# Ledger of designs, part 103: designed miniproteins, single chains, continued (4)

Each design is a single chain, and the fold is of that chain. pLDDT is the mean over its residues in the fold that is shown.

## One batch from the design tools (miniprotein)

Design m15800
Fold by ESMFold2-Fast:
Structure m15800 (fold): chain A 59 residues (1-59)
Amino acid sequence: DELQKQIEELEKRIEELGKQYNAAVAAGDEARANALLAEINKLEDELAQLKKQLVQQLQ
């Protein structure tokens, strides 16, 4: 299932960015932390849409 693969890839990318965000916060790099948080929020919105589409296809 292409949607399931896209969801899995997106979840992995969000997890990777989350680790980078935590490292940036620990380092006091506010600019990097803010940029990473914005990207994470964008990808989480995309993930939510893909999950809704997957649920609709499974009905």
Scores: mean pLDDT 85

Design m15801
Fold by ESMFold2-Fast:
Structure m15801 (fold): chain A 70 residues (1-70)
Amino acid sequence: MQAAIEEAEELARRAEELLENMRTEEDREEAVRLAEEAARLAAEHTDSLLDPEEAARAARETIEKKLAAE
């Protein structure tokens, strides 16, 4: 469990770095993918009330919404 949570934190951190330094469409897609995996792992290995796939989708929608607001 702990190792999976650490992996989720690492993926989330990398997604944030890509979003801050995003210059290409590929960077954007990679950031979304990393955020989805981070959310999925966190939900799967915690007592979260969210289904892992719902958590991943919420993370994707949050990033897409933020990018659309730019």
Scores: mean pLDDT 72

Design m15802
Fold by ESMFold2-Fast:
Structure m15802 (fold): chain A 73 residues (1-73)
Amino acid sequence: MVTAEEVAEALVEKGIIPREFAYPLAQVLVERPDADFRFDDLAKATGVDPETLKAIRDAFRETGTVEAIKAVK
C-alpha cells in the first residue's frame, strides 16, 4: 500500500535525513518493519538524532502512514 518511494519523499521533506540515506531507510521501514535498527550507527551516518530516527520508525510502525512520519519533530 505505502511504497518505499512515498516514505523516502516524506523523510526528505522533513529535511532531517539526507536524500542519500532516505531511500534505504524507507525500504527497511516498508519491507522489514520489525527489523532491529542500529539507531546510534544510523545517527552517525546521517547526522540525525537517534531519538528522531526511533520516533520516525515507531510512528510508521504504529500507523503505516507517511503522515505520521511528517508529524515527527
Scores: mean pLDDT 70

Design m15803
Fold by ESMFold2-Fast:
Structure m15803 (fold): chain A 62 residues (1-62)
Amino acid sequence: MPSLLSEEERKEAAEALLKTGEAYFKAGDYEGAIRAYRNALAVDPENEEAKKNLAEAEKKAG
């Protein structure tokens, strides 16, 4: 398992986590969506889409 991710690999991992979060969000599982988006930010901290989607999920969760 690679211990370091390139910028491209981080973006791909973040994209997969964003899709997972979107699936939870559509299902109404806002807690699951928040966890997925936080994981996306853990691998790609500058990901604007993850930040935006996290904020929306947190608003929906209350």
Scores: mean pLDDT 80

Design m15804
Fold by ESMFold2-Fast:
Structure m15804 (fold): chain A 65 residues (1-65)
Amino acid sequence: MSLAERLEELAKQSKNPEASEHYLLASEHLKKAEEAEKKGNLVEAQEHRREAGIHLKKAVDLEQA
């Protein structure tokens, strides 16, 4: 599975609804980054990967709370 698909699976398995939402947002931004990379839009891809990382960190922090 891609990383985006793994994040969607984590969202389904999460018992925290807010953490689940952030996993889904991280997955969405990662998919957008992969699309941008395929088009050669490396700056746009980096921005989406940064946003994916922020949402992933938020999801993990929420699950540890």
Scores: mean pLDDT 86

Design m15805
Fold by ESMFold2-Fast:
Structure m15805 (fold): chain A 96 residues (1-96)
Amino acid sequence: SAAEAAAREAALRAELAARLDALVAEREADPSLRILYLNTVGLSREEVEALVEEALADIAEHGVDRLVVEAAELAPEAEAAIREGEARLRAAIAAA
C-alpha cells in the first residue's frame, strides 16, 4: 500500500540520518579524516553512474581517507552499478 511504502521510506530516511550522525561523530573524533559519503538509495543505474563520476572527480581534486556507500536493494541493475562504482572509487583512493 501507499502507506506501507511511505512508512518504509521514512524508516530508511531515519536509518540514513543515524548513519550520517555516526560519521559526523567519527569525523569529530579525528578532524583530519576526509570522509566521502555517497547516498545511492532510490537512484537508478544511470544516476549511480553519474554520482560515481562526480565522486571520482572529488577524490582526484581533494583526496579521501574513508569511503561510505549507502545502498538499498531495490533494483538489481542499480545494485550492480553501486558495486562496480564502489570498486572504482576505492581503487582511485588507493592510487591517490
Scores: mean pLDDT 76

Design m15806
Fold by ESMFold2-Fast:
Structure m15806 (fold): chain A 94 residues (1-94)
Amino acid sequence: AAATGREAARAGTEEAARRGAEAAREAAERGDARGAGEAAAGAGAAAAGAGTREAAEAALEAARAADEAAGDDLEAQMNAGVGAVAGGAALAAA
């Protein structure tokens, strides 16, 4: 999850944003809050690079799932928040 998020951020494509978002959702489903947060942050960065509405929407869904999974984990909450801010900015710019 975290590694997939970092790769997505570097690639900056819609496909990378979707892969990061999927990794975040899967990590959240299995209780990996930190992995979900890092993947969501990476998906947000990828969405910003992609410049498409579809990538931005995928990143925002990933950030929401990561935030729900974070609970009291401040690092996971911060990364989910980074993903939400990046995804929201990407959506506004698209």
Scores: mean pLDDT 79

Design m15807
Fold by ESMFold2-Fast:
Structure m15807 (fold): chain A 95 residues (1-95)
Amino acid sequence: MYTATASLTVTAAGPQVLEVRAFGDLDRVTVTAEDAASGAKTTQEFSARAGETRTVTVDASASGPTTLTVTAEAAERAGIALVDRTSGKAAVGES
């Protein structure tokens, strides 16, 4: 199994609108938002096919910076992009 990971750190509190773009068929995609101050995590899971874009909203903590991580598992080599539309930050990951 191949794993692709992309992560961003955001410092602004409140809702973050995330686009996850699939560059390959993804069996499991996990979006995790982690508060750096408390270690509290929220998780969303889905699957995606090559060329799909999934939009998810996560709340960024007011207590400190929030780390947004997307991990994708695939049977074949794949890529992902994570775009935070609220902050304008982007990251890519390849397996």
Scores: mean pLDDT 81

Design m15808
Fold by ESMFold2-Fast:
Structure m15808 (fold): chain A 68 residues (1-68)
Amino acid sequence: PTLWPVVASTESPGPRRLSALLVQDPAGRYTLLLDAALSPEERAAVLARLRAEAGLPADTPVEVRLLG
């Protein structure tokens, strides 16, 4: 279970379950949790999609963290 509210999420199709979560911490900062198996191009696309889905401006600072 996550303590932080999830504001947007997505999941990649395929034999391996790949997921991404955009969360907002209690201080109001945004963190994007990405599966480390995603390519740099997929990471950029997921970030753009989740920002749009959460209604965030394109320039909103988001910390990217890779999940092992």
Scores: mean pLDDT 68

Design m15809
Fold by ESMFold2-Fast:
Parts: sequence; structure tokens; C-alpha cells
Structure m15809 (fold): chain A 90 residues (1-90)
Amino acid sequence: KEKVKETIKKFEEIVARHEAEIEALAEARAELEAAIAKGSKSTLPKATEEELEKIAEEALKQLEEVEKEEPEYLGLAALYAKAYLEKLLK
């Protein structure tokens, strides 16, 4: 049981680290989209999309490694984190 707690904590640390960064970028992107809709005809910066994708890919890769250690217990957490990250990229 202690091994399970350690694995979950490691998973949460990976999610929290990337979640905070992704949220900050998603907020910045939303502000840019609002500005464009309000009166700017500029396209969204390509770099913002690539940055979000890079962070999501790194987070998912790290989550996959943790899931391989304890798949029985991480399946739901990994799916939740993946859905959250994918939602932020839309």
C-alpha cells in the first residue's frame, strides 16, 4: 500500500507541475483570442500552440512512465490528466 501512495504522489507532482504551466499558457492564449475577436484580425501566434503541445507531450510521456510502474492504480488518474491536458490544447 505504501508503494501505491508513493506512485500516486509522483503522478500528482508531474500533473501539478505541468498543470500550472499549461493553465498559465491557456489563460494567455484565451486573452489573445479575446483581443483578436474584439477588433484585431491577427492570427494566433503559432509559438503558443507549439509551446502548449510540447508541455502536454512531456507531461503525458512522464505520466506513461509512472503508469507502467503501477498500471492498476494509475489508469484512471492518467486518463483524467490526459483529458485535462487535451482540453487545454483545444
Scores: mean pLDDT 53

Design m15810
Fold by ESMFold2-Fast:
Structure m15810 (fold): chain A 73 residues (1-73)
Amino acid sequence: MGDELVEEFARRLGELYRRLAVPAEHREQAKLQAIKQVKKVQDALSKGEPLSKVKELIEQQLAEFEAFLRSLQ
């Protein structure tokens, strides 16, 4: 279950990246930010946080990632 949530989250981060057409010069920054956010979700799962809390964290992290990508434009 936890690994499936992380995989889904990573997939959704990739969708945001594609939709927002991040400039080539910022691709590495976007990748590093995505890695950081995936690690944050993995850490929450490792600490045994309830799935409902992890899902809330995922939605928050997706919103933060979108804001980050928009700030690079």
Scores: mean pLDDT 83

Design m15811
Fold by ESMFold2-Fast:
Parts: sequence; structure tokens; C-alpha cells
Structure m15811 (fold): chain A 87 residues (1-87)
Amino acid sequence: MEELRKELREAAEEALKLGLTKAAHYLAEAELAYKQGDYEKAKEYLKKALEVEPKNAVAYAFLAYIYKEQGDYEKAKEYYEKGLEAK
């Protein structure tokens, strides 16, 4: 799980470094909220990233991870599977 969180952070940092726009910004905001323990804010930003970029596999993976950490395994599985389908 630490490894997944590191991969998500690195992906968000790389996207921002490459000048990728609103979706990358929302991913960075989600990670900041998550680090502060604000899981509801983190989920809000991830959903906003998906509104901008519906095939964002990183946003789906992060949502799955947060739901798993909250004990919502049904939603975690749903978002994980959507992330795998995202191209």
C-alpha cells in the first residue's frame, strides 16, 4: 500500500512537471488532502479529475485505495476495476 501511494504521488508529480492541466492539478490536491487525513476532500478532487479526464487510471486507483483504507471494499473493488478498464 505504501508502494501504491508512492506510485500515485510520482505519477501526479510527473504530470504536473510535464505541464498537464486541470486533471493533474486535481490529483495533486487529492494527495495533499489525503496526507492531511481529509479523505472526503481527497475523494472530491479525484472525482473532479475524472470529470476532466474520464479515463484517468491514476484517479481510479487512488479512489480505490482510499475506499479500501476506509473499509469500503465494495467501492474499492468497483473503482479498481474501472481503473483497469481505463485506457
Scores: mean pLDDT 77

Design m15812
Fold by ESMFold2-Fast:
Structure m15812 (fold): chain A 72 residues (1-72)
Amino acid sequence: MSKEEWREQARNEIRAAEENLARLPESENPVATAVAAALLAVAGIFNARQAGDRELEERGREVLRRALEAMR
């Protein structure tokens, strides 16, 4: 897998996590939605690190933090 492929995968995962968090107030199962966002964020952070994309890794970490807060 190339660095660009890692970066594309990370962008897709982090975007999906952000979209899950945005839908949280309208979710029929907020805890499950927050868990899905957290898992996507973790995958995105890992792939951003493989790509060497610090900004994308930071975005993933912020999404993960928000998902964990939403599960409280």
Scores: mean pLDDT 85

Design m15813
Fold by ESMFold2-Fast:
Structure m15813 (fold): chain A 73 residues (1-73)
Amino acid sequence: MEERAHEALLRAIGAEIALVGMESFPEEFSEEEKEKERKRTVEALEELARLYEELGKEEEAEEFRERAEKVKA
């Protein structure tokens, strides 16, 4: 579980960084492309939250869910 959680964490952080990059250059990316990346980021954060919840780290899982909700907004 630790290895899987670590991989999910790196994926979620990478997705968040990529999304910030896209939002920083709005003329380079269509609204459809940004929405697709937002969905990927949300999915990565939700999966990370699920894994942390399974590990008994409920507080950290809630933080990741909050981050996913912020990406949706």
Scores: mean pLDDT 76

Design m15814
Fold by ESMFold2-Fast:
Structure m15814 (fold): chain A 61 residues (1-61)
Amino acid sequence: SAATRQAALERFEKLHKELKELAKKYKLEPKDIELEPSVHDTEEVKEYRRIAVAIAEYEKK
């Protein structure tokens, strides 16, 4: 329904905003985080990746 689609879009926009704010706050470089999937990541990098994965999962819906 239109209401469900609007709610999903708003959630997607909030995730993008949160991701951008997190990157700015901790001076993260998004491209480097995408390229290096895991090893000894900081907590901030792990959080960034979790949000990025959530955005990707939304895109696949």
Scores: mean pLDDT 69

Design m15815
Fold by ESMFold2-Fast:
Structure m15815 (fold): chain A 98 residues (1-98)
Amino acid sequence: AATLAAARKAATEAAKPYNQQGKVSEGIFAALKAALDAGMPEEEIVRAFELASREVNKATDEQVEKVRELTRQAIDALKAGDEETARKYVEEAVKVMA
């Protein structure tokens, strides 16, 4: 829907400068924060990262499950205002996909 499209655009734009610098974890963190700020439902954010790990990174089922869990933990930390903890969960998710 239009709301999901707007949230995805905001996430893509937020990640763009970090992706251009090769800062994958920072780009994903920026995308996650922008998606949440745009009002994207948590279930849709988790699904987007799960699909990205499967389609882009060719991740195994075990890697996808770990990314799903870490994405939820990052969202919970961001909602609590703990950006440092959220960044750590994003970095762990990137490491699982590498």
Scores: mean pLDDT 75

Design m15816
Fold by ESMFold2-Fast:
Structure m15816 (fold): chain A 66 residues (1-66)
Amino acid sequence: LSEALQLEAEASLYIMAGEIAKKQGDYETAAEYYEKAAELLAQVPGSEAEAEALRKEAEKLRELAE
């Protein structure tokens, strides 16, 4: 597998973990997972828009976290 496929697979796991944390109302933890996923996807050509969307979602979640 290419490096890009490995990064996408890891990002998918972090997105899943973030969704679980968000569902439980743990916005700080969800934001951390989305930030990690965004960092991985930012390294994958063609995934820049998805990485940007995840960063914005993480920022909103951090604002909701007290």
Scores: mean pLDDT 82

Design m15817
Fold by ESMFold2-Fast:
Structure m15817 (fold): chain A 97 residues (1-97)
Amino acid sequence: SALADLRAALEALGEAIRALQAGDLETAERHVREAEEHARRAAAEYPEVAGLLLRAAELLREAIEARRRGDLREAELLEGVAALLVGVASLLLRKAE
């Protein structure tokens, strides 16, 4: 179901953020990819929530590249904004249930 895909995307983005905080960029990239796949499947039925999750995934991809360049300040800012979007999406999803 689209709701199950949104929950899977939320879980994957949370795991991506945790991997980034641990310095595991490969694991973070894999979870971002998983989140994008799940969010895209839900986009037709829940475009607003899926859009927030896809934007969070985009910011985490930018954070991964910033960490690869050693731009820790930029990476932490991008991760913080992505976490905020994930929080908003989670709140909207609870309201939709």
Scores: mean pLDDT 90

Design m15818
Fold by ESMFold2-Fast:
Structure m15818 (fold): chain A 56 residues (1-56)
Amino acid sequence: MTKEEARKRALEVAKKLKEMGYSDEEIREQIVNELRRLGYSKEEAEKLADEALKEV
């Protein structure tokens, strides 16, 4: 999975959970867990989650 695909996935998850009324902290945790499952490090996953949250 490319970094662009990871960013797109993180943004889609953030948008969906934001529309459902989840907090930014809950959304961040869900994105981090999903990206870590896909092989990203905790640091990379947290960075991508924070970037996605700034866009929603």
Scores: mean pLDDT 81

Design m15819
Fold by ESMFold2-Fast:
Structure m15819 (fold): chain A 69 residues (1-69)
Amino acid sequence: MSKEEILEEFERLGVRAVVTGDYEGEAARLRELLLKAGVPEEEAERIVELFRQGRFGEAARLLEEVLSK
């Protein structure tokens, strides 16, 4: 998957979490996405935890940093 595709899916998952209130379900989907994209487990867990807290801007920034290396 491209960096752009991962960021687009991240945004869709965030919108779904806010609209449905299912932060845990969307966070689990995010974890699977990140691990399949080759994001290291430690970084994936940090991004997922920020997402669970509704800290989407911080999660997206960390995700962009990880995907750029």
Scores: mean pLDDT 85

Design m15820
Fold by ESMFold2-Fast:
Structure m15820 (fold): chain A 73 residues (1-73)
Amino acid sequence: DEELEKKAKEVAEKKLEEVVKKLSPKAAKVLRAALEGKDEEAAKLAATLSEEEQKKALEAAAEIQKAAAEALA
């Protein structure tokens, strides 16, 4: 359902805005690219992150996924 996908995307984007405040600009760029479905771009950018930035980006991605899943439940 396109409406359900739109709702999940809106919730994910709202949560992204919250978590990017805690991330470096580079890590924030990776998460935005991933959320937009630009997997190749996101992967290339992620490869340039430090281990600490990668860990923070993964934690942020998990928070976004959880928020989107909870909005659909």
Scores: mean pLDDT 77

Design m15821
Fold by ESMFold2-Fast:
Structure m15821 (fold): chain A 61 residues (1-61)
Amino acid sequence: GAHAEALGREGIAAASPEVLAVAREVGEELRRIGDALDRGLAVYRETGDREKGLEVFREGL
């Protein structure tokens, strides 16, 4: 039930400092990828050039 699912999520979040450290690291990397994507999309919208947008995205990685 919903209670068991909530306990599973809370257990993962509170399980160990090591698990939390890995989760933070993955979160930082995903944030960086998201920022690079937003930058590439902004260039694509401004120029209409897909290749230029992709280049800016790759540059941000």
Scores: mean pLDDT 73

Design m15822
Fold by ESMFold2-Fast:
Structure m15822 (fold): chain A 64 residues (1-64)
Amino acid sequence: SAKAEEYYKQGMDYLSQKNYDKAAEYFRKAGELGNRRATGNLAFVYLQQGNIEEAKKWLEKALK
C-alpha cells in the first residue's frame, strides 16, 4: 500500500542517519502493513542494536 511505502521510506531515512530507534519504529509500521523489505530491514536494525530476540522474530516473519 502507499502508506506502507511511505513508512518504509521514513525508516530508510532514519537508517541513513543511524537513528536505529526511529528506523525500527517506521520499518515495524511498514512491515505490519505487508512491506516485506521493511520486515527484513527491521530484523537487521534489531540485530545491530543487539536485540537478538526481536531480530529472530522479524526474520522469521520476513521468510513467510
Scores: mean pLDDT 84

Design m15823
Fold by ESMFold2-Fast:
Structure m15823 (fold): chain A 68 residues (1-68)
Amino acid sequence: SAEDDAILADNYLNMADFALKHADKLPKEVLENLIKNLEYLASQETDPAVRAELNKKIEELKKKLEER
């Protein structure tokens, strides 16, 4: 449902913020799995503002992963 999708997106955005703060301490595979999940959510997202936020977090996480 739309409500479930909104809750899921918000939860993943919060997880992305946590992961960005702790990127150097989290296992690489955890960051890779989070990026894949965020990419899937962004591909299904119909709200352009939420999609833009998801894509921003994906890009930031990818940069952190490349620095390791």
Scores: mean pLDDT 83

Design m15824
Fold by ESMFold2-Fast:
Structure m15824 (fold): chain A 68 residues (1-68)
Amino acid sequence: EPEREARRASLQAEAAKLQADRDKHGTELNKKMAESKDPEEIKKLALESNRYAQETDARVARLQAEAA
């Protein structure tokens, strides 16, 4: 049905956007870690990156399940 296909496409587009935003966030974090000389700051940035990735992956999985 057209409405179901449109909803699925919309959810898939939202998931793709979240993945792109996640990749951009990772790139920004890598730059900050490369510029930092404080091991504790680098460790904190890595933990924040992992948290963001986990939250984004969970939302993407939910959107993909809803699109199925």
Scores: mean pLDDT 80

Design m15825
Fold by ESMFold2-Fast:
Structure m15825 (fold): chain A 70 residues (1-70)
Amino acid sequence: SQQERQELIAEAVELAEKGDYEKAAELLRKAASLETNPQVKENLLRAAELLEEGYTPEEAERILVEEVLK
């Protein structure tokens, strides 16, 4: 559900802010598995990759917004 997906994303953001990028990325991949829209799924997987590369959750969200606008 959308609520379930949103909760996973919120928890991922909190974990990333605490420095647990690996766990945050795992939760974003789980959120992606619940998503049926291919574009949204791709964006969630990209966010996971960005967190693993050391970007902050705020930076990852900005990149995803830019990607959607393209």
Scores: mean pLDDT 76

Design m15826
Fold by ESMFold2-Fast:
Structure m15826 (fold): chain A 66 residues (1-66)
Amino acid sequence: SDAQQAIELAQQAIELAEKGNYAEALKLADQAITLAERAREQGDTEGADRAIELANQARLRAVLGL
């Protein structure tokens, strides 16, 4: 599903941020959010919210250098 793919992309973004690849982490986080918005449009609000939460964690890690 779009929600599951968004969650997987957001998790990959977190892993990239943890490895110090901040630029790639931000790109994957943005892709995850786009896909999560599509999942929300399809009625998967819970999956979309989960993906956005994870993507925001990746963004925060990337910005703070964590």
Scores: mean pLDDT 87

Design m15827
Fold by ESMFold2-Fast:
Structure m15827 (fold): chain A 77 residues (1-77)
Amino acid sequence: PRPLSADELLDQARRLLDIARQLIAKGTPADIARAQQYVDGADQLVDAARRLGADPAEVDRLRQQVAQVRALIQQAQ
């Protein structure tokens, strides 16, 4: 398989965060646990994109979104 570009990694991270927010909105314990997995995946993709030279402003924006979604998960636990 071909490695993903920095921009593709950021796009994938955005999709994972959107799924995580949708799962949090459902509010079941199982959905909250799944949301945590998606947020952890998004965080890893953002870090990988940063190492590949992604735009620092977009990396910082997504890191803020990761932190916000993690805070929502903590409130829902």
Scores: mean pLDDT 87

Design m15828
Fold by ESMFold2-Fast:
Structure m15828 (fold): chain A 56 residues (1-56)
Amino acid sequence: MTEEELIDMPAKELKENLDEEELKELIEKSIERGMELIKEGVDKVIEENKKRKALE
């Protein structure tokens, strides 16, 4: 562990304690949103590939 990591660590722990619940909610919402975008993107690509094969 570096000297800089030792100095930064207490501040990081305090920040996590203060904003723990808010950070959890933000992370959960970000994951859910990301999953929805990926799912829609994949579905769109699959549909376009099917149309392309039909037109070919």
Scores: mean pLDDT 66

Design m15829
Fold by ESMFold2-Fast:
Structure m15829 (fold): chain A 55 residues (1-55)
Amino acid sequence: LTKPIKISDEEAIEAVEKELGKEAAEELRKQLENGEPVTNPKIRAALLKLAIEKG
């Protein structure tokens, strides 16, 4: 995706924690705090799923 997901950082972190657990959620939080791209393919898949669910 070229455009950022319409989901807030906190919503994204919560959804990743629910699907993949706390370690994945912490990895995402650090990447978002640093403005870094999400590199973990499982986290990226979870975020894509959320984007589809939100529209």
Scores: mean pLDDT 75

Design m15830
Fold by ESMFold2-Fast:
Structure m15830 (fold): chain A 76 residues (1-76)
Amino acid sequence: MIEELEERIRRVEEELRKAVEEGDLEKAVELAREGARLVREYLLALGVPEEEAERLARRVEEAAVTQATAKVEAAA
């Protein structure tokens, strides 16, 4: 159900923000990857083809990991 995926994505975003604020790089990276997995499921639920959903989720994961790492490093 799309609403459940949206709630899970929001929870992961909140946890990711806290991990970045705490300087927990390991947890921030794990949460960024989890968020990307949920985005993939969300895209599939919207009817995006599997290959496109995987490609988009990979890009989201790479961007999220890079941003989380940069924010933790800037806070340190």
Scores: mean pLDDT 80

Design m15831
Fold by ESMFold2-Fast:
Structure m15831 (fold): chain A 100 residues (1-100)
Amino acid sequence: AAEEAIERGLKRAAELLGTDVAELRAGAAAVEAILARARAAGVAPERIAEALAAPQLGLLEAGYLEGRMTPEERDAALAQLEEQKAAVTRLLEEERAAAA
């Protein structure tokens, strides 16, 4: 169940970014290249932000399923993740506008 949550997060990120899970697992430099490619291909800021949040959501759900956090801690972490997604979306929209 926990491993499935992590895998679902990575698969969702790969789908949104137009890549595969193996490329996402290759490390930070590979992720930077994937993000640059997605932005160049015109992937919407909201989809990129969702893709960046998806692995974190998978890890959070895995922790909750394993009993490593309370429902209140999970709700707080989910709220923080939504705030991070909104901030990343705005940053990417500003960068896109500046490049136009």
Scores: mean pLDDT 79

Design m15832
Fold by ESMFold2-Fast:
Structure m15832 (fold): chain A 77 residues (1-77)
Amino acid sequence: KYEEELKKIEEEYQRIMKSIDEATKRLNAELPKLIEKYGEETAKEIIDGVIQALRDIADTLYKLSLERLEKKKEEEK
């Protein structure tokens, strides 16, 4: 079922995004220590870079999963 597989992909993406949100909270909690050690500009660049990379990976995996599902849907006609 397309709808069942789509729901699984959406639920997986939501779990990944929730994990990224929790990681973001933890990274932001460490921000004051990183500022003390590396300075404000460098600390923010590190945190922002890590968060952006995680989000980009999650978005790419989500798109690939959707494309795979659409191909299967076309094959099952």
Scores: mean pLDDT 81

Design m15833
Fold by ESMFold2-Fast:
Structure m15833 (fold): chain A 69 residues (1-69)
Amino acid sequence: AQELIDQAIEKLRQAFRAALEGDEEKARELVEQAKELFKQALEAGASQETVDKAKEELEEEFLREVEER
């Protein structure tokens, strides 16, 4: 379950990077992949709390990156 969450978060990091490079199509594809992985993680017994915490940590990474721009 945790492995699927980690994979989803990695896809979101890649999506953020693609968006910064101006590749909106790649960013959308990566977000779709991340959504599917989160669904699989929840079906595999991951808690919503664990998913939400991982997303929150990633959002903090994004905020730090945009503040540096």
Scores: mean pLDDT 77

Design m15834
Fold by ESMFold2-Fast:
Structure m15834 (fold): chain A 61 residues (1-61)
Amino acid sequence: GEEVAILQALARREFEELGRETGRPELAAKAIERVEALIRDGASPEEIAAETRRAVEELTS
């Protein structure tokens, strides 16, 4: 639905920006792929949020 498309677009934008700022675009691309796969496979909002937080921590550590 619309919410899924918006969440995927937001995740892609934020991770692409973090990848540029941290100099880790390949790690950001993998994070986008994982989050998009969870959304596609119908994972819970809690699972998507947990993976998103973990990916941000990996990119910013």
Scores: mean pLDDT 77

Design m15835
Fold by ESMFold2-Fast:
Structure m15835 (fold): chain A 56 residues (1-56)
Amino acid sequence: SRLEEALARAREAIAAGDLETAQRHLVEAYILAKEAGDEAALAEVERLAAELRSLR
């Protein structure tokens, strides 16, 4: 799904240290998770966003 792809791309970008790309994919994942009402995906987005913030 687009949501799973966005989360995978965000994780890849975080691992690569590409903070701008990670932020873009996390925003997409957040929007898709909200549209779907996917609470587990929203929790994953928040976890990855916190990880991204810790790298700045």
Scores: mean pLDDT 85

Design m15836
Fold by ESMFold2-Fast:
Structure m15836 (fold): chain A 76 residues (1-76)
Amino acid sequence: SMEEIRAEAERVAKAAVEKTREAVKAGDLKKAQEIVEQLEEDLKRLKEEPEEIREAVEPPVEKALKEAKEILKKAE
């Protein structure tokens, strides 16, 4: 269902932010950068998806990307 797709997207997005935070704490800025780049690629690919999927998945991924970028920027 679309609700299940949204819930999974929210879970994965939250995990990506947490992984970014842990990478920064460990001093692994390369890993943090790779996570940010993966989120940017995910958003780019979502533009090719049907509207229903974009509406469910794009907001949590965009939020995660903004938060991950902020975490990385503050660590630099």
Scores: mean pLDDT 85

Design m15837
Fold by ESMFold2-Fast:
Structure m15837 (fold): chain A 58 residues (1-58)
Amino acid sequence: MKVLEAEILIALGEMAAAVGDYELAIKLYEEAKRLAEEAGDEELAKRAEELIEEVKKK
């Protein structure tokens, strides 16, 4: 369940970033990373962290 929730939050964050809402995108990716870490999905947590770093460069 938590992995699916984290994936949904990543998708929502990508949509927020696409419309220029970088603050919302970062918040969604941070929540996704937290859920992925709680689920033990290190690859998903790393993906969320990389997405946060990419948005912060803008």
Scores: mean pLDDT 81

